# Designed miniproteins, single chains, continued (2): the designs that were tried, part 4

Each design is a single chain, and the fold is of that chain. pLDDT is the mean over its residues in the fold that is shown.

## One batch from the design tools (miniprotein)

Design m4108
Fold by ESMFold2-Fast:
Structure m4108 (fold): chain A 63 residues (1-63)
Amino acid sequence: SMQVFINLSPEVKAQLTPAQIAQLNKKAADLIKAIEKHPRDRDLISEKSRELTELIQQYLKKG
């Protein structure tokens, strides 16, 4: 499956601080591991995907 950090435009990623990028990469790695190790655990995959998406929106929205 496509990871959300790969689906973001490079320009959007350029707006993030190195610390924010590191946190997003950590959450993305957690999601990738969940998909790889537990592909049938939809609840786990959904939780990790949601955490990553919410963090991206939080960093970009500034709200």
Scores: mean pLDDT 72

Design m4109
Fold by ESMFold2-Fast:
Structure m4109 (fold): chain A 73 residues (1-73)
Amino acid sequence: GAPSKDEVERRVEAYLKKHGGKTVTPREMAEALGVSQGAVTRAVNRLVEEYSQSTLWGYEVVKTPKGYILSGK
């Protein structure tokens, strides 16, 4: 069956951390994780929403025209 939204978010976070500081495309993540590009985009938006208020989240997701970069705060 399809992975849950929480599982997709966890996998997207892990992929971004593995490639920290590098631009990763939604297509690249979708192909690597076996999910749709829309699922990747929604997972990234959830990470930004959930962790933007967290003092323990040491990361920021930078959105670029080519993809996403996970950067340290």
Scores: mean pLDDT 76

Design m4110
Fold by ESMFold2-Fast:
Structure m4110 (fold): chain A 81 residues (1-81)
Amino acid sequence: SEAEELLAELERLAAELREAMARYLETQSDEDRARVDALVDRILRLYIEAEERGLMTPEMRALLDATGRELRAAQAELAAQ
């Protein structure tokens, strides 16, 4: 289904964001920050589209919540450095 395909894409992007955040925590480079920002923007746009089109599932909501927690944890680690 379209919702299943979208969930798979969101899971792939969440994994890419996790890798990009880990790299940015190590390098703190402008290029790695830009990659994190671009991935966050893409993920948020897909979630907005999913909500507007009525495609949002409980699995997508759980992934959004988990991704948000991971992003906040990474931001807290950066602030502690």
Scores: mean pLDDT 87

Design m4111
Fold by ESMFold2-Fast:
Structure m4111 (fold): chain A 91 residues (1-91)
Amino acid sequence: SRQEAIEKLLEEESEIRKEITEKVKKKLEEIEKKAKELEEKGIAKYSEFIAKEIGRLLLEVVEEETKKVLGKEKATAEDISQYIADLGKRV
């Protein structure tokens, strides 16, 4: 039924959020590791600046990837049509 279709969509949305969160977390860990390596190698004068620039690039990449993922879910009339069809199912 419609309620079951809505529950399924909420589950799918939750899974996508988990995937995005996981990717962001991994990239943040990589950035932290790189910043620490630069600091240890005596590039201390630039470490804060580099960390901020890398963080900014990460945010831009995450924004673009999020737009792509959301665009694939809602990108076409076919996706919207399928969503409406799933909401309309009665079993």
Scores: mean pLDDT 60

Design m4112
Fold by ESMFold2-Fast:
Structure m4112 (fold): chain A 87 residues (1-87)
Amino acid sequence: SMIDERARALIEEFRERAKELKERLDKVKTQEEFDEVLDEIEKLLIETNGQLRALEEEGQLSPELVREFQELRDELVDYVAEKGKKL
Protein backbone atom coordinates (compact mmCIF):
# COMPACT_ATOMS: atom_id res chain seq x y z
CA SER A 1 0.00 0.00 0.00
CA MET A 2 1.03 3.66 -0.31
CA ILE A 3 1.07 3.93 3.48
CA ASP A 4 3.46 0.95 3.76
CA GLU A 5 5.67 2.48 1.02
CA ARG A 6 5.82 5.77 2.96
CA ALA A 7 6.54 3.87 6.21
CA ARG A 8 9.31 1.86 4.48
CA ALA A 9 10.94 5.11 3.26
CA LEU A 10 10.70 6.57 6.79
CA ILE A 11 12.24 3.43 8.35
CA GLU A 12 15.11 3.47 5.81
CA GLU A 13 15.73 7.18 6.56
CA PHE A 14 15.76 6.30 10.29
CA ARG A 15 18.23 3.44 9.61
CA GLU A 16 20.65 5.77 7.77
CA ARG A 17 20.42 8.53 10.41
CA ALA A 18 20.85 5.95 13.21
CA LYS A 19 23.97 4.59 11.45
CA GLU A 20 25.46 8.12 11.29
CA LEU A 21 24.65 8.73 14.98
CA LYS A 22 26.25 5.39 15.98
CA GLU A 23 29.41 6.41 14.07
CA ARG A 24 29.41 9.72 15.98
CA LEU A 25 29.01 7.79 19.28
CA ASP A 26 32.09 5.71 18.37
CA LYS A 27 34.14 8.97 18.15
CA VAL A 28 32.85 10.44 21.45
CA LYS A 29 35.59 11.02 24.08
CA THR A 30 33.77 13.04 26.78
CA GLN A 31 30.43 12.97 28.66
CA GLU A 32 29.54 16.34 27.08
CA GLU A 33 30.03 14.98 23.53
CA PHE A 34 27.99 11.89 24.50
CA ASP A 35 25.13 14.06 25.83
CA GLU A 36 25.03 16.05 22.56
CA VAL A 37 24.68 12.88 20.43
CA LEU A 38 22.16 11.42 22.93
CA ASP A 39 19.99 14.55 22.56
CA GLU A 40 19.98 14.12 18.76
CA ILE A 41 19.12 10.40 19.11
CA GLU A 42 16.20 11.19 21.46
CA LYS A 43 14.88 13.80 18.99
CA LEU A 44 15.19 11.32 16.09
CA LEU A 45 13.27 8.65 18.05
CA ILE A 46 10.46 11.09 18.98
CA GLU A 47 10.24 12.42 15.40
CA THR A 48 10.18 8.99 13.71
CA ASN A 49 7.68 7.53 16.20
CA GLY A 50 5.40 10.54 15.62
CA GLN A 51 5.62 10.16 11.83
CA LEU A 52 4.82 6.42 12.01
CA ARG A 53 1.86 7.11 14.36
CA ALA A 54 0.53 9.66 11.84
CA LEU A 55 0.73 7.00 9.08
CA GLU A 56 -1.19 4.51 11.30
CA GLU A 57 -3.93 7.16 11.67
CA GLU A 58 -4.15 7.61 7.85
CA GLY A 59 -4.83 3.90 7.24
CA GLN A 60 -3.70 0.29 7.38
CA LEU A 61 0.00 0.22 8.33
CA SER A 62 1.62 -3.23 8.21
CA PRO A 63 2.41 -4.57 11.74
CA GLU A 64 5.67 -5.99 10.30
CA LEU A 65 6.91 -2.45 9.55
CA VAL A 66 6.05 -1.34 13.11
CA ARG A 67 8.04 -4.32 14.45
CA GLU A 68 11.01 -3.51 12.17
CA PHE A 69 11.09 0.07 13.52
CA GLN A 70 10.83 -1.22 17.12
CA GLU A 71 13.81 -3.55 16.50
CA LEU A 72 15.88 -0.70 14.99
CA ARG A 73 14.91 1.60 17.89
CA ASP A 74 15.87 -1.05 20.48
CA GLU A 75 19.20 -1.71 18.70
CA LEU A 76 20.03 2.03 18.77
CA VAL A 77 18.99 2.35 22.46
CA ASP A 78 21.15 -0.67 23.40
CA TYR A 79 24.11 0.78 21.46
CA VAL A 80 23.77 4.08 23.38
CA ALA A 81 23.61 2.22 26.72
CA GLU A 82 26.73 0.15 25.95
CA LYS A 83 28.68 3.22 24.75
CA GLY A 84 27.70 5.18 27.88
CA LYS A 85 29.05 2.41 30.14
CA LYS A 86 32.50 2.75 28.50
CA LEU A 87 32.82 6.49 29.28
Scores: mean pLDDT 87

Design m4113
Fold by ESMFold2-Fast:
Structure m4113 (fold): chain A 93 residues (1-93)
Amino acid sequence: MARDLLREAVELAEKAIEAAKQGNIDEAFSYATMAAGLLIQAARMLGDEEAVKRAEELYKKIVEAYQQKNPDAIRKIAEELLRLARELLERVE
């Protein structure tokens, strides 16, 4: 279960990065928030309280970047989501 959520989070984070590069801020926000939500769920399943806090912090940053209508900020945060998802995925056999 956690591995499947993490793989989906990786795919969604990559889609968020591409949407942000294309200037599709609404799509980027949607994909990034979905990725953050899946990361929070996966981190909870793994019992990793620090990863839960990291994912929640990234979710808050995405909301802030979207309110500022800053696609570059969303792209950078989505890159951090991708990195976190990959870090957690490496821990799961």
Scores: mean pLDDT 88

Design m4114
Fold by ESMFold2-Fast:
Structure m4114 (fold): chain A 75 residues (1-75)
Amino acid sequence: GSLDQFRQWAQGQLQQALTQMRAARQQVSVDAVRQIAANTRAQIVASGTADAQSLVDVAVRQLDDLLRLLEREAA
């Protein structure tokens, strides 16, 4: 269904963001990592519908958790 398509798309966005954030971190650019996270978050939020709000919230939280993980790995 449409919600399953959104969930699968959101997981793809999170995986792409993680790949891009790890690449940016290897270039020693914390600002670039944060910008990638901010852009991904904005895209997830903008693509959410009222019916998918709970999935949007989960995806945003997962993105925030990934960013925190990468920041801890860099410390």
Scores: mean pLDDT 75

Design m4115
Fold by ESMFold2-Fast:
Structure m4115 (fold): chain A 98 residues (1-98)
Amino acid sequence: GVQLGEQGLELGRKGLELAQQGDGLKGGRYAAMGGGLASRAAEVATTDEGIQLAAEAGLLAQRAGTLAAQTSTTIEGVQYGVAGALNGIGALFDAGKG
């Protein structure tokens, strides 16, 4: 069950790096994917380690998505950034319920 959280964390980290480099569209896409995996990790997590990893992935997706939305000059990039931030918040909320 830990693998989804680890994949979400990796994608969120990549999204943050790309957004920091000024690539809001790619950063947003990675943040949205990372947040989605973090949400799924939170749903299937049955261990404290799995819940913690889902929460960390969710927080990173929220940060990456927020920066991507602020950095992007395209509507598509803003939409992906917002999706990443919302998915990240959702994962944090679901992890907090466990």
Scores: mean pLDDT 80

Design m4116
Fold by ESMFold2-Fast:
Structure m4116 (fold): chain A 65 residues (1-65)
Amino acid sequence: AVAADEERLRAYSAAGRAPPSLTPVEREIFEIQRRGYELTLAGTNKEEIEEIEKKLLEYAKQIEA
């Protein structure tokens, strides 16, 4: 479970080679992804990583809308 979450966060980090021109929303997403990765590396509570994932999902909804 934790390993799977780390793999997902790494995928986001790998995909974090965002274009040079980021929109404000994409910038926020990038910062949140980076924060999640830092927490994962620190080996802290999964709850905090899950909170970051929820924020990313909310941004995804905003973009879709």
Scores: mean pLDDT 58

Design m4117
Fold by ESMFold2-Fast:
Structure m4117 (fold): chain A 66 residues (1-66)
Amino acid sequence: GEDGELAKKLAEEIAKRLKAMLEKKYGPAEASVEQIDDTTWKATVKTEKATIERTVTAEQARFLLS
């Protein structure tokens, strides 16, 4: 549904921003997004020195777009 699409878009934006930030400090980073359920997505960014995970819900995406 639309709620899941909003969560996906926010997760993709978070992954992109985290990747850019980590690459400036730690070198090459890999970013991915994974659907957990209809309203929840997970953003993951991995470097040789760190792994960051962020869970994004449709409620959070809707709040940030308000």
Scores: mean pLDDT 80

Design m4118
Fold by ESMFold2-Fast:
Structure m4118 (fold): chain A 100 residues (1-100)
Amino acid sequence: SREEEIEERVREEVRRFAEKYGGLSPLAVDEEGRIRSYPLLDIVEKYGPEAGIGEAETAEEAMEMVEQLAKLYRELGDEEGAKMMEELLERIREIVEELE
């Protein structure tokens, strides 16, 4: 139940993030409760149509996905996008650290 509690808290954080940033968010929670990354135009243009497409079911997978997106934004020179991802990553880390 603790693992499920961590996963639900992480999903809730991603939902809040997606609600706050709307169409600027590369991440959302789908109808099955999976954290998904979506291809962003700038990322797709630079890295190809499969870039930024992913799925996370665990907190660890979600952290890896967000960390990779932060790196991709930084490589694109999108400092605001990178900061946005880094702030989400820190929030997820706080949730995992608090509940483990």
Scores: mean pLDDT 74

Design m4119
Fold by ESMFold2-Fast:
Structure m4119 (fold): chain A 55 residues (1-55)
Amino acid sequence: SEIEKVEKKIQEVQKRLQALDERAPEMAPSVVRAERGKLTAEGTELSLQLMKLKK
């Protein structure tokens, strides 16, 4: 189902955010901020899509 596909994508974004946070001390702060911003925006969009699909 579309809901299941979106939920899996959200889980992948969460895993990438966790991996980024674990590597953050070894990266340039500007790079970490940019990547976190991209992943957070992607996660937010997927969450909104999931909310729309459940209605």
Scores: mean pLDDT 82

Design m4120
Fold by ESMFold2-Fast:
Structure m4120 (fold): chain A 81 residues (1-81)
Amino acid sequence: MAAQYLLQAIEAARREAAPDVARQIRRMAGGALVAYYQRKYEEAIEYATRARDLAESAGVQRAAQYLQQAIDEATKQLQQS
């Protein structure tokens, strides 16, 4: 479930990242979540990819892993539509 992975990424960033980095990840992952619910899977992947890249650069490995799982799930949905 891409939505579940996006929420887990936000929580991991909240626990492990500096507050400003956590807020940026939350905004981007939140954008991905909204896009996913609207079935805009390409936009969801774009937002989640930006959040993953930020998480990786900030060393928040757990958040990056959850964001990658969300990207994989959204990509499967895009391929089915």
Scores: mean pLDDT 85

Design m4121
Fold by ESMFold2-Fast:
Parts: C-alpha cells; structure tokens; sequence
Structure m4121 (fold): chain A 110 residues (1-110)
C-alpha cells in the first residue's frame, strides 16, 4: 500500500509537469512548440520504457504495465507530431496526457 501511495504521488507530479508544458507550448512559435514537444515525447518514451523494465525486474508487474501503456501513448503522440499535427493538437495531446496521469494517481491513491 505504501508503494502504491508513493507511485500515486509520482503520477500526480507527472500530471503537473505535463500541464506546465502545455501552458509553455502556448507561448512558443509553432516551430519551437513542435521541436520542444517532439524532443520531450522522445525522452519520456525512452525513460518510461527503462522504468517499466526496472519495475518488472523488481516484481512490480502491475506498475510496470502502467508505465508501458504511458510509453505507448507518448510514442503515438511523437508520431502525430512527426506526421504534422498542429500546435493546437499538440497542446490538446499534452493536456490529455496530464488528465490521464491525474486519473491514474487518483485510482492508485483510492
């Protein structure tokens, strides 16, 4: 239960980071917003895959599955950016990810 509470706090912090990024992207040019979002999604995808592998090695298979699903969503967002998604669509995707992190945090803390 302590591990679930700790992970809920982690998910809540990720939600806040994504919300702040969405707000920051709104202040940027379309080109800068695209570059920043693409780089961020690529880094987070790679990190979440590493975290999920480490969680599985430690026997936390359910938490690993959550991180794997997050990585796949971020991979799809990166592909959308590369396929020419608008700045507005990129910001929408960042907000959607923030809402998902918050929903996971609430579920784990319940």
Amino acid sequence: SDLLAQHAQHEARQSEIERRQAEKLETMSDDDARDVAAQSELITYAVELTVSKNLRKQGHDELAAIEEETAEIERKHLQAILDGASKEKIIEMERETAERYEAIARALAA
Scores: mean pLDDT 85

Design m4122
Fold by ESMFold2-Fast:
Structure m4122 (fold): chain A 116 residues (1-116)
Amino acid sequence: MDALLERVAEKLVRGEALSQEEAEELRALLAADPTTLERLVEAYLRLRPEALEEAVREAETIPREYLETVLGLEKAAADFERELLLKVTDPELFTERLRAAIESQLRIRALERVMA
């Protein structure tokens, strides 16, 4: 299980598309276990820890009065991206949507950190 997530994270960091087999297997895991995306985000951050720091820096530019509203919007966007991800069968498009889903999760984590 972790070996697939590590391979996927490496490909995402390198800007490579997933194979049809990797995309199919990962989509099945995402459908079966909602924690799969969280584990993939952790694998991604181990390879590219600055991605969270970059998201935190962007979150710090948001005026404090808007942080709760922006967090709510990002959570709604993340739920939408998760639903789209499960419907995409093309490996190139799946890779693009997966990257968007990871970025949404990073923005949520960054906002929660800035608000703490």
Scores: mean pLDDT 86

Design m4123
Fold by ESMFold2-Fast:
Structure m4123 (fold): chain A 74 residues (1-74)
Amino acid sequence: MEFFKLAKEIAENAYERAKKLVEKSDHPDAKKGLELAEEAIKHYENGDYFTAMKKAIEALKYVKRAEKKIEEEK
């Protein structure tokens, strides 16, 4: 069951980070990261933990790319 807790943690982390990014910038990767994190949470709530994990990992990829670009612009 620890794996399911990890999926939730990753999805929530991606969601929080994406939310902060879209508040700072209209960057497309930040918006896509937020969408994917929201999808991951919905799949988790529906008991589809494998899809939730996949979506959460994709969300983190977009979030990390947006964070890097926003930091480079400062």
Scores: mean pLDDT 79

Design m4124
Fold by ESMFold2-Fast:
Structure m4124 (fold): chain A 65 residues (1-65)
Amino acid sequence: DEEKLLEAIAKADGVSVEEVRRMEEEKRELEKLAKENPDTREGAIAYAAAGILDAALSFAEELAK
């Protein structure tokens, strides 16, 4: 979701560690869902969503340095 990507980028602008942890937990849950449902539509959506969150978190970490 592009909205989640923008939210993660905005988090680099001085968000709390708690918010970053929430996104990391959500990403891990999506990764688990994708791994457990590899050949399903739900698994494919979860995989894509996890990838977007991962990219957003990596970008936010880079900006926070």
Scores: mean pLDDT 69

Design m4125
Fold by ESMFold2-Fast:
Structure m4125 (fold): chain A 80 residues (1-80)
Amino acid sequence: TEEEVRELARRAEEALRQGDVETAVEHATEAIELLVDAAGPPASAEEALRIAERATEEVLGLLSPEDAATVREALERRQR
């Protein structure tokens, strides 16, 4: 899971290098979902939100600050 998450983060950076924000967000989302699944079932809705937020920050932490900002903005638009 950690190796798969790091591989997806690398693919997201590669997509951003090519100007493909949509593909980068797809890879980042898949990595976040892997971390959420690895955490197991949440005990509450509040725990589910914390797990998702932690997974998002962990994946974004694998990207450069500039790339992390681009992906974060795109993810926030998808949540709306």
Scores: mean pLDDT 81

Design m4126
Fold by ESMFold2-Fast:
Structure m4126 (fold): chain A 66 residues (1-66)
Amino acid sequence: ETLTGTVVLPVVLSDEELAEYQAHVASALAEAGLSARVRATQGADAVTLTVTAPSEADLRRALEIA
């Protein structure tokens, strides 16, 4: 069973910056020892970061890092 949470950032990023942001968050989660997955999506005025983790504790920790 996996849990999903989202973080919304009121920023507009280029495709390159969006990829760098996603990679940065993924790296930070790996450094924290978390098995969470991240996906960043650019909206009109905001980036939505979707985080998926195997437990509530891991999801909460991952969302704090993101």
Scores: mean pLDDT 80

Design m4127
Fold by ESMFold2-Fast:
Structure m4127 (fold): chain A 61 residues (1-61)
Amino acid sequence: KEEEIRELAELIKKEGPEAALRAAAAREGIDASGLEPHEISALLSDEAQEMLYRAYLLALE
C-alpha cells in the first residue's frame, strides 16, 4: 500500500535494494535471513514484487 511503498523507497535510499527486498519478505511473513536475493524474490507474491518496483521508481526520482 502507499505507506509501505514509501517506507520501502526510504530503505532503498538509505540501505539499498536488498534491504527493501528483505523488508517486503518480512511483511509477508517470510523469514529471509538465510536466503539469497533470487530465492527471496521467488517466494514473494506478485503484489509484493509490484510494490518493490514502485518503491524502486520512487527511490530513483
Scores: mean pLDDT 78

Design m4128
Fold by ESMFold2-Fast:
Parts: C-alpha cells; sequence; structure tokens
Structure m4128 (fold): chain A 78 residues (1-78)
C-alpha cells in the first residue's frame, strides 16, 4: 500500500541519518545510535512481511545494508 511504502521510506531515511551521526560519534553514542538503527530496521522488516510490494522489499534490502554498515562503523570504534 502507499501508506506502507511511505512509512518504510521514512524509516530507511532515518536509519541513514543515524548512520551519518554514528560516523563522527564517540563509542557510547555510536552504541545507542546503532541500537536505534536496529530497532528501525526491525520495523521495516515488519512492514515488508505484511506486503507483497516489491518497492517495500527493496527498501527492506536497503535497511539491511544500512544496518550492516552501521555495525562495521561501530566495530571500527571498538
Amino acid sequence: SAAALAEAEALVAEMRRLLAEMETADLGTAQRLYAEIRRLGGRVYEIAMRTSDAAVHALFAEAVAVAARAQAVLREKE
């Protein structure tokens, strides 16, 4: 649905914004931002599981990529 697509787009955009903040953050802040990225990614997953919309599934793939990059950024700060 259009509502599901719009919500998934907003969630992925917020995940990208938090990832950009992680790159310049200290370890403690980066850990909190990573936890939030994972929480938002879980919401994108829940939306994707409720629809056959290819655009929403593409956004879920982007959410997975953002979370993986965020994990790498966090590991480099450890």
Scores: mean pLDDT 90

Design m4129
Fold by ESMFold2-Fast:
Structure m4129 (fold): chain A 59 residues (1-59)
Amino acid sequence: MDDTVTAVRDGERDLTDRSRRGMSDVSNRDTTSRKSDEDFRLMDEARRSVDRGVDEILS
């Protein structure tokens, strides 16, 4: 019987539940993505994000 353990478990469960929901949504979307090209896509998205940021600042 440990109140601290119960509180920690509750926090972990809440995080797991929220994480699972997020992962479920991401997994559903990412299922169409190529496994091998994930690295390339991340780099492309980072570059586009920078370009957009610069464009918005200039605008």
Scores: mean pLDDT 60

Design m4130
Fold by ESMFold2-Fast:
Structure m4130 (fold): chain A 80 residues (1-80)
Amino acid sequence: VAKKAGEEIQKVMEDAGIPEGAKKALETMEKYSKVHSDKEAVKKAAEVANDIAFASLSPEKASEVARKIQKIYEEAVESL
C-alpha cells in the first residue's frame, strides 16, 4: 500500500512538471518503509512532495498538487 501511494505521488509530481520532486518523494518512501511503518513512510513522502511543490511551482499550482497528495495520503491511511 505504501509503494502504491508513493507511485501515485510520483505521478502527480511528474504531471506537474517536477520529475526531480517525484524522484525524491519515491526515495523517501523507500527509505522510510524499510525502517518505519507504511503510514509513516507515506506521511514523510507526502511532506517532502509538498515542500518541493511549494518551492518549485506557483502558489496556485503548488496548492493544487498538495490537494492531490493529501487525497492519496488519506486513501492510503484508510487502507492500513
Scores: mean pLDDT 76

Design m4131
Fold by ESMFold2-Fast:
Structure m4131 (fold): chain A 60 residues (1-60)
Amino acid sequence: MDAQVAAARAWLERLGLGELAAKLSDQQIVEIVNEVVAADPPSEAEERALARELAEKALA
């Protein structure tokens, strides 16, 4: 597995989003992490909220 994909998945698991991450493709994982990083949320709670919203949208 690409190191970037592995790191992105580990990051989502750290936020408590492992169940959602397991349902997402490698490309969706990387896109979600890149979007959250680009948004530069001011807190871990806001980082988690945005990541969850993007993951749920990707699964809809």
Scores: mean pLDDT 80

Design m4132
Fold by ESMFold2-Fast:
Structure m4132 (fold): chain A 92 residues (1-92)
Amino acid sequence: SISNVSVTVTATLENGKYKYKATVEFTYNGKKQSFTMDVTPNSTASKTFTIDGKTYEVTVTLDSDKKTATVTIKNLETGEVTTFTTPVTFTY
């Protein structure tokens, strides 16, 4: 039971190049979860997280338009996959 998925990306300028960090937030069993991972526009990034003793893989794909993200949350014990498409907020 995963709901209320949101993605915010922070862009930091370093040596003339932007580095992007995504904050992925969602509600799991009524509790807000928040995780960060490095991302690149028009690319897919994955990171493993532990929630209540269960291991999940969170995959984020940022579209080339920088307006939309696809978030896939996979329970690594059960193989259950939930996918969300959400607007992205970029902060510079």
Scores: mean pLDDT 81

Design m4133
Fold by ESMFold2-Fast:
Structure m4133 (fold): chain A 99 residues (1-99)
Amino acid sequence: NEKEKKEEELRKKLDEVVEKHSEGKITEEELKKAEELIKKEDPETYKEIQKIKNEPDPDKFRKLTLELYEKIEKKYEEGKISIELYVAAYTLLLELISK
């Protein structure tokens, strides 16, 4: 029940991010705050996002992005990161893929 509630809350927040992204409503200020949160609370994930951001090979970019999505989901399921951190990382990756 607790696990199902956490998964439902996460899904709802991720759906809200996808909707905001599709509407072009994710602001540069929101992205900056997301990046600062990740850098402070999970510097490993921050480094991985920077690696993806600087990856010139499209196949490697896609692979690293998918691997980081899976890694963040696992960290959240294991209680290693907050829902806010997961949503922040997801938001940054979603905006990177759309560029």
Scores: mean pLDDT 80

Design m4134
Fold by ESMFold2-Fast:
Structure m4134 (fold): chain A 78 residues (1-78)
Amino acid sequence: EKEAIRAISNVGKAIQALEEGNVEDAIKYLEEALKATPESATKARENLEKAIQFAKNGDVEKAKEYAIESAKALADYL
């Protein structure tokens, strides 16, 4: 539970960084969120991995979309 809350917090920071155009900080926050996400939260992990890949490719809109979906999946997991 506490780790999943930390993951959601980092996803929120990543979304803010993406909106500010700070892609490098967004990737850092998404990777921290993935690290804090329980292995059993498969849907959240898959969406975080996609968010990281799109952010690394410079697709900010898709990165934000998958980051939001990961936050929803984490909230449902709690």
Scores: mean pLDDT 85

Design m4135
Fold by ESMFold2-Fast:
Structure m4135 (fold): chain A 88 residues (1-88)
Amino acid sequence: MSKEELEVESLLALSRMIVGVLKIMAENEEDPEKKKFIEELAEEVERKIEEAEERVAKTKDPEERVRIAEEALRYALEKLKEADKYLK
């Protein structure tokens, strides 16, 4: 793999790990309303990752591919932050 390809794969893998964290947070939540909210955030991040993977596959520019993957990770982190704030 090129350095840029490894970077893209790493960023998308980290985004998928955040989905895993959100799912664990939802599983451990006793309030049904809060649980549903976190599950919806996890689904939003999964959709964003799928869109990013499709965009990366269609993009020839290595720098733009990295940018797309970085946007997906940033989105995942924002949704994780929303879950943390809502649980407080």
Scores: mean pLDDT 86

Design m4136
Fold by ESMFold2-Fast:
Order: C-alpha cells, then structure tokens, then sequence
Structure m4136 (fold): chain A 60 residues (1-60)
C-alpha cells in the first residue's frame, strides 16, 4: 500500500518501471544500483518494494 504510493511518486510515466532519469534529483538516485538487482537500468515494483522493506527493517 504505502510502497505503491511511493512507487507512483517516482513512476511519472505510469509504465510500471522507474529509470535512473526519474530518480535524478532525489535521494534514491544514490541508491539506484542497490535497488536495481537485475542491473538492467530499470526498477520494477518488486525490486522497489523489497528495497524499502529492508530500509524500514533497518530502522527498527
């Protein structure tokens, strides 16, 4: 739910993926390589959600 809202914030084209260009000027630009597990230059919702879940867990 909350991850879906965050994903939509960066997925400005609504195509279901986030590119490095969409993250430029955001805090996530520096974390792109850690989120993009496939190394294809695109982040899908599953990769984005898994990254945010790990970040949230590290805050506890």
Amino acid sequence: DKYKEEFKKYDKDGDGVITLEELKGTELQHAFAAIDKDGDGKIDFAEFKEYLEKVEASQR
Scores: mean pLDDT 74

Design m4137
Fold by ESMFold2-Fast:
Structure m4137 (fold): chain A 91 residues (1-91)
Amino acid sequence: MTPEDLRAEFEREAPTLPAEIEANAALLSPEQLALQRALAETRDLAAYFKALAEELIRKNPEATEENEKIRELMEKIKSNEDVFRYLAELL
């Protein structure tokens, strides 16, 4: 499998995360909606999402329900990162 094929495979799995965020958009804060936009626009999607998600949780510890959803999204990003880790080890 080429690096291009593996990237396409990751993109096939990564798009499910934006779809899930969009499905739950009404449950997200303005900062979490900004996270959805950041996920769509960044090249280093997984690293940027983790950093931003941790900052959002730290800045709004009182938003426990929203923070729980952010942690759920972080777990989905982790599963996609495993594909990139495998790619990095092969390259």
Scores: mean pLDDT 57

Design m4138
Fold by ESMFold2-Fast:
Structure m4138 (fold): chain A 93 residues (1-93)
Amino acid sequence: PPPAPVSTETRYHPDGTVELRTTVDGAEGTAIGKVPGNVEEAYRLAERLARAIDEALRQGAKKVTVSAENEEQVDEAIRYLKENAGAEEIEVK
């Protein structure tokens, strides 16, 4: 099938949280990186999560929210998304 259209919005929060919201074929994903005092690292974590969320949305998820505070949590979240492929709602804290 043709690739679903993707749009991404970035939000920076004063508490050190970075949110990337992505939409694929009407489904919504939110990737959250939270590294107090390091917005660049928070953004890097959110970017990695957003790529995994995009794949989950393309596989039929309708709402996905994932947060991570370090790279180990990103790796765990990506595994969780793969293990829950096809679920309509996925939340990882």
Scores: mean pLDDT 77

Design m4139
Fold by ESMFold2-Fast:
Structure m4139 (fold): chain A 86 residues (1-86)
Amino acid sequence: GEVEELEREADRLLARAEALIAQAKAAKAAGDLARADALIAEARRLLARLKEIARRIMESGDKEAILRGIALLLRAIGLEFELELL
């Protein structure tokens, strides 16, 4: 259904954002600040999309979908916090 399709898109965005954050940490450690900044910007764009998907899941669903949307939103916020620590 729609919720399952949104959850699959969210999983792909989460994996991509986590990979970009790891790459940004490596670039920053290597002193490549320009590359780190570009990777951070891309990760922020993916997390913004993930938060939009979480909102759509919450708006489209029953109680179970609302809880899944909240979990996705909290995960996105946690990754945004990791970016702030870079």
Scores: mean pLDDT 87

Design m4140
Fold by ESMFold2-Fast:
Structure m4140 (fold): chain A 68 residues (1-68)
Amino acid sequence: MSPGEVFAALLRAALPLLSPEVQARAEEILATYERTGDMAAASAVMATLSPEERAELLRALIEAQERL
């Protein structure tokens, strides 16, 4: 799998671990990557998250990775 496909899989696995607000933002990141195939476009959406939203997403991604 490409690094982008691994990221998309981890992001999907992390969705149920997120608050509703951060889940909506994560779904926006995922939809951007799925629409464009471009990690830079997905990263641009990530950059619009608050530091607190980004920290929550990172924790959920780490936990999802540990469960895979």
Scores: mean pLDDT 79

Design m4141
Fold by ESMFold2-Fast:
Structure m4141 (fold): chain A 76 residues (1-76)
Amino acid sequence: APSAAEKMEAIIAEAEARLAALRAAGDFDGALQVALETMEQLYAILKEDQSPEVKALVDRALARIQALAAEMVAAA
């Protein structure tokens, strides 16, 4: 079975691809929705594995998604 870290990397990779497509289309509302859905998926993983290592990975992933969303808002 995939580890929590592997699941998070897959979720982030999919979210980044979706956000890049929405950014190219100028769909800022869709991009914010994807960011919120991605954060919920990351918190679901954290509920299953609350180790310090997983918490650190979730924190960095959330910061990355928030930074991408902020860049899109700044570009609008």
Scores: mean pLDDT 77

Design m4142
Fold by ESMFold2-Fast:
Structure m4142 (fold): chain A 110 residues (1-110)
Amino acid sequence: SMAEEKEKKEKLFKELEKYATRKLYEVIAEKAKEGKLVFDGEESKKISEKIEKFRKELLEEIKKAVEEGKSKEEILKLIDEKIEEFRKETPSVNGAEFLRAMGDVLDEEL
């Protein structure tokens, strides 16, 4: 029974990680489309660091919520709320190269 509970929690966590990653990518893609055709390497680096920090913190919160036995519905709501906060706080990003670089970072950590 303990092994079955562990497997169920691991499957739930993986599903929620995929959902969170997709939602984060949707926000990043939206911000990239809204951005002006001007590249600033320093601003791009700061946004990249902000995205990485947010992703790590979100995944840690998801893992904790799964371990605490929160329902899938409660955790999905938590993810949606955190992604919406990130959307509001994050400036528009410019450049397909920047979006691609962020994609590589997100894929390597999952």
Scores: mean pLDDT 74

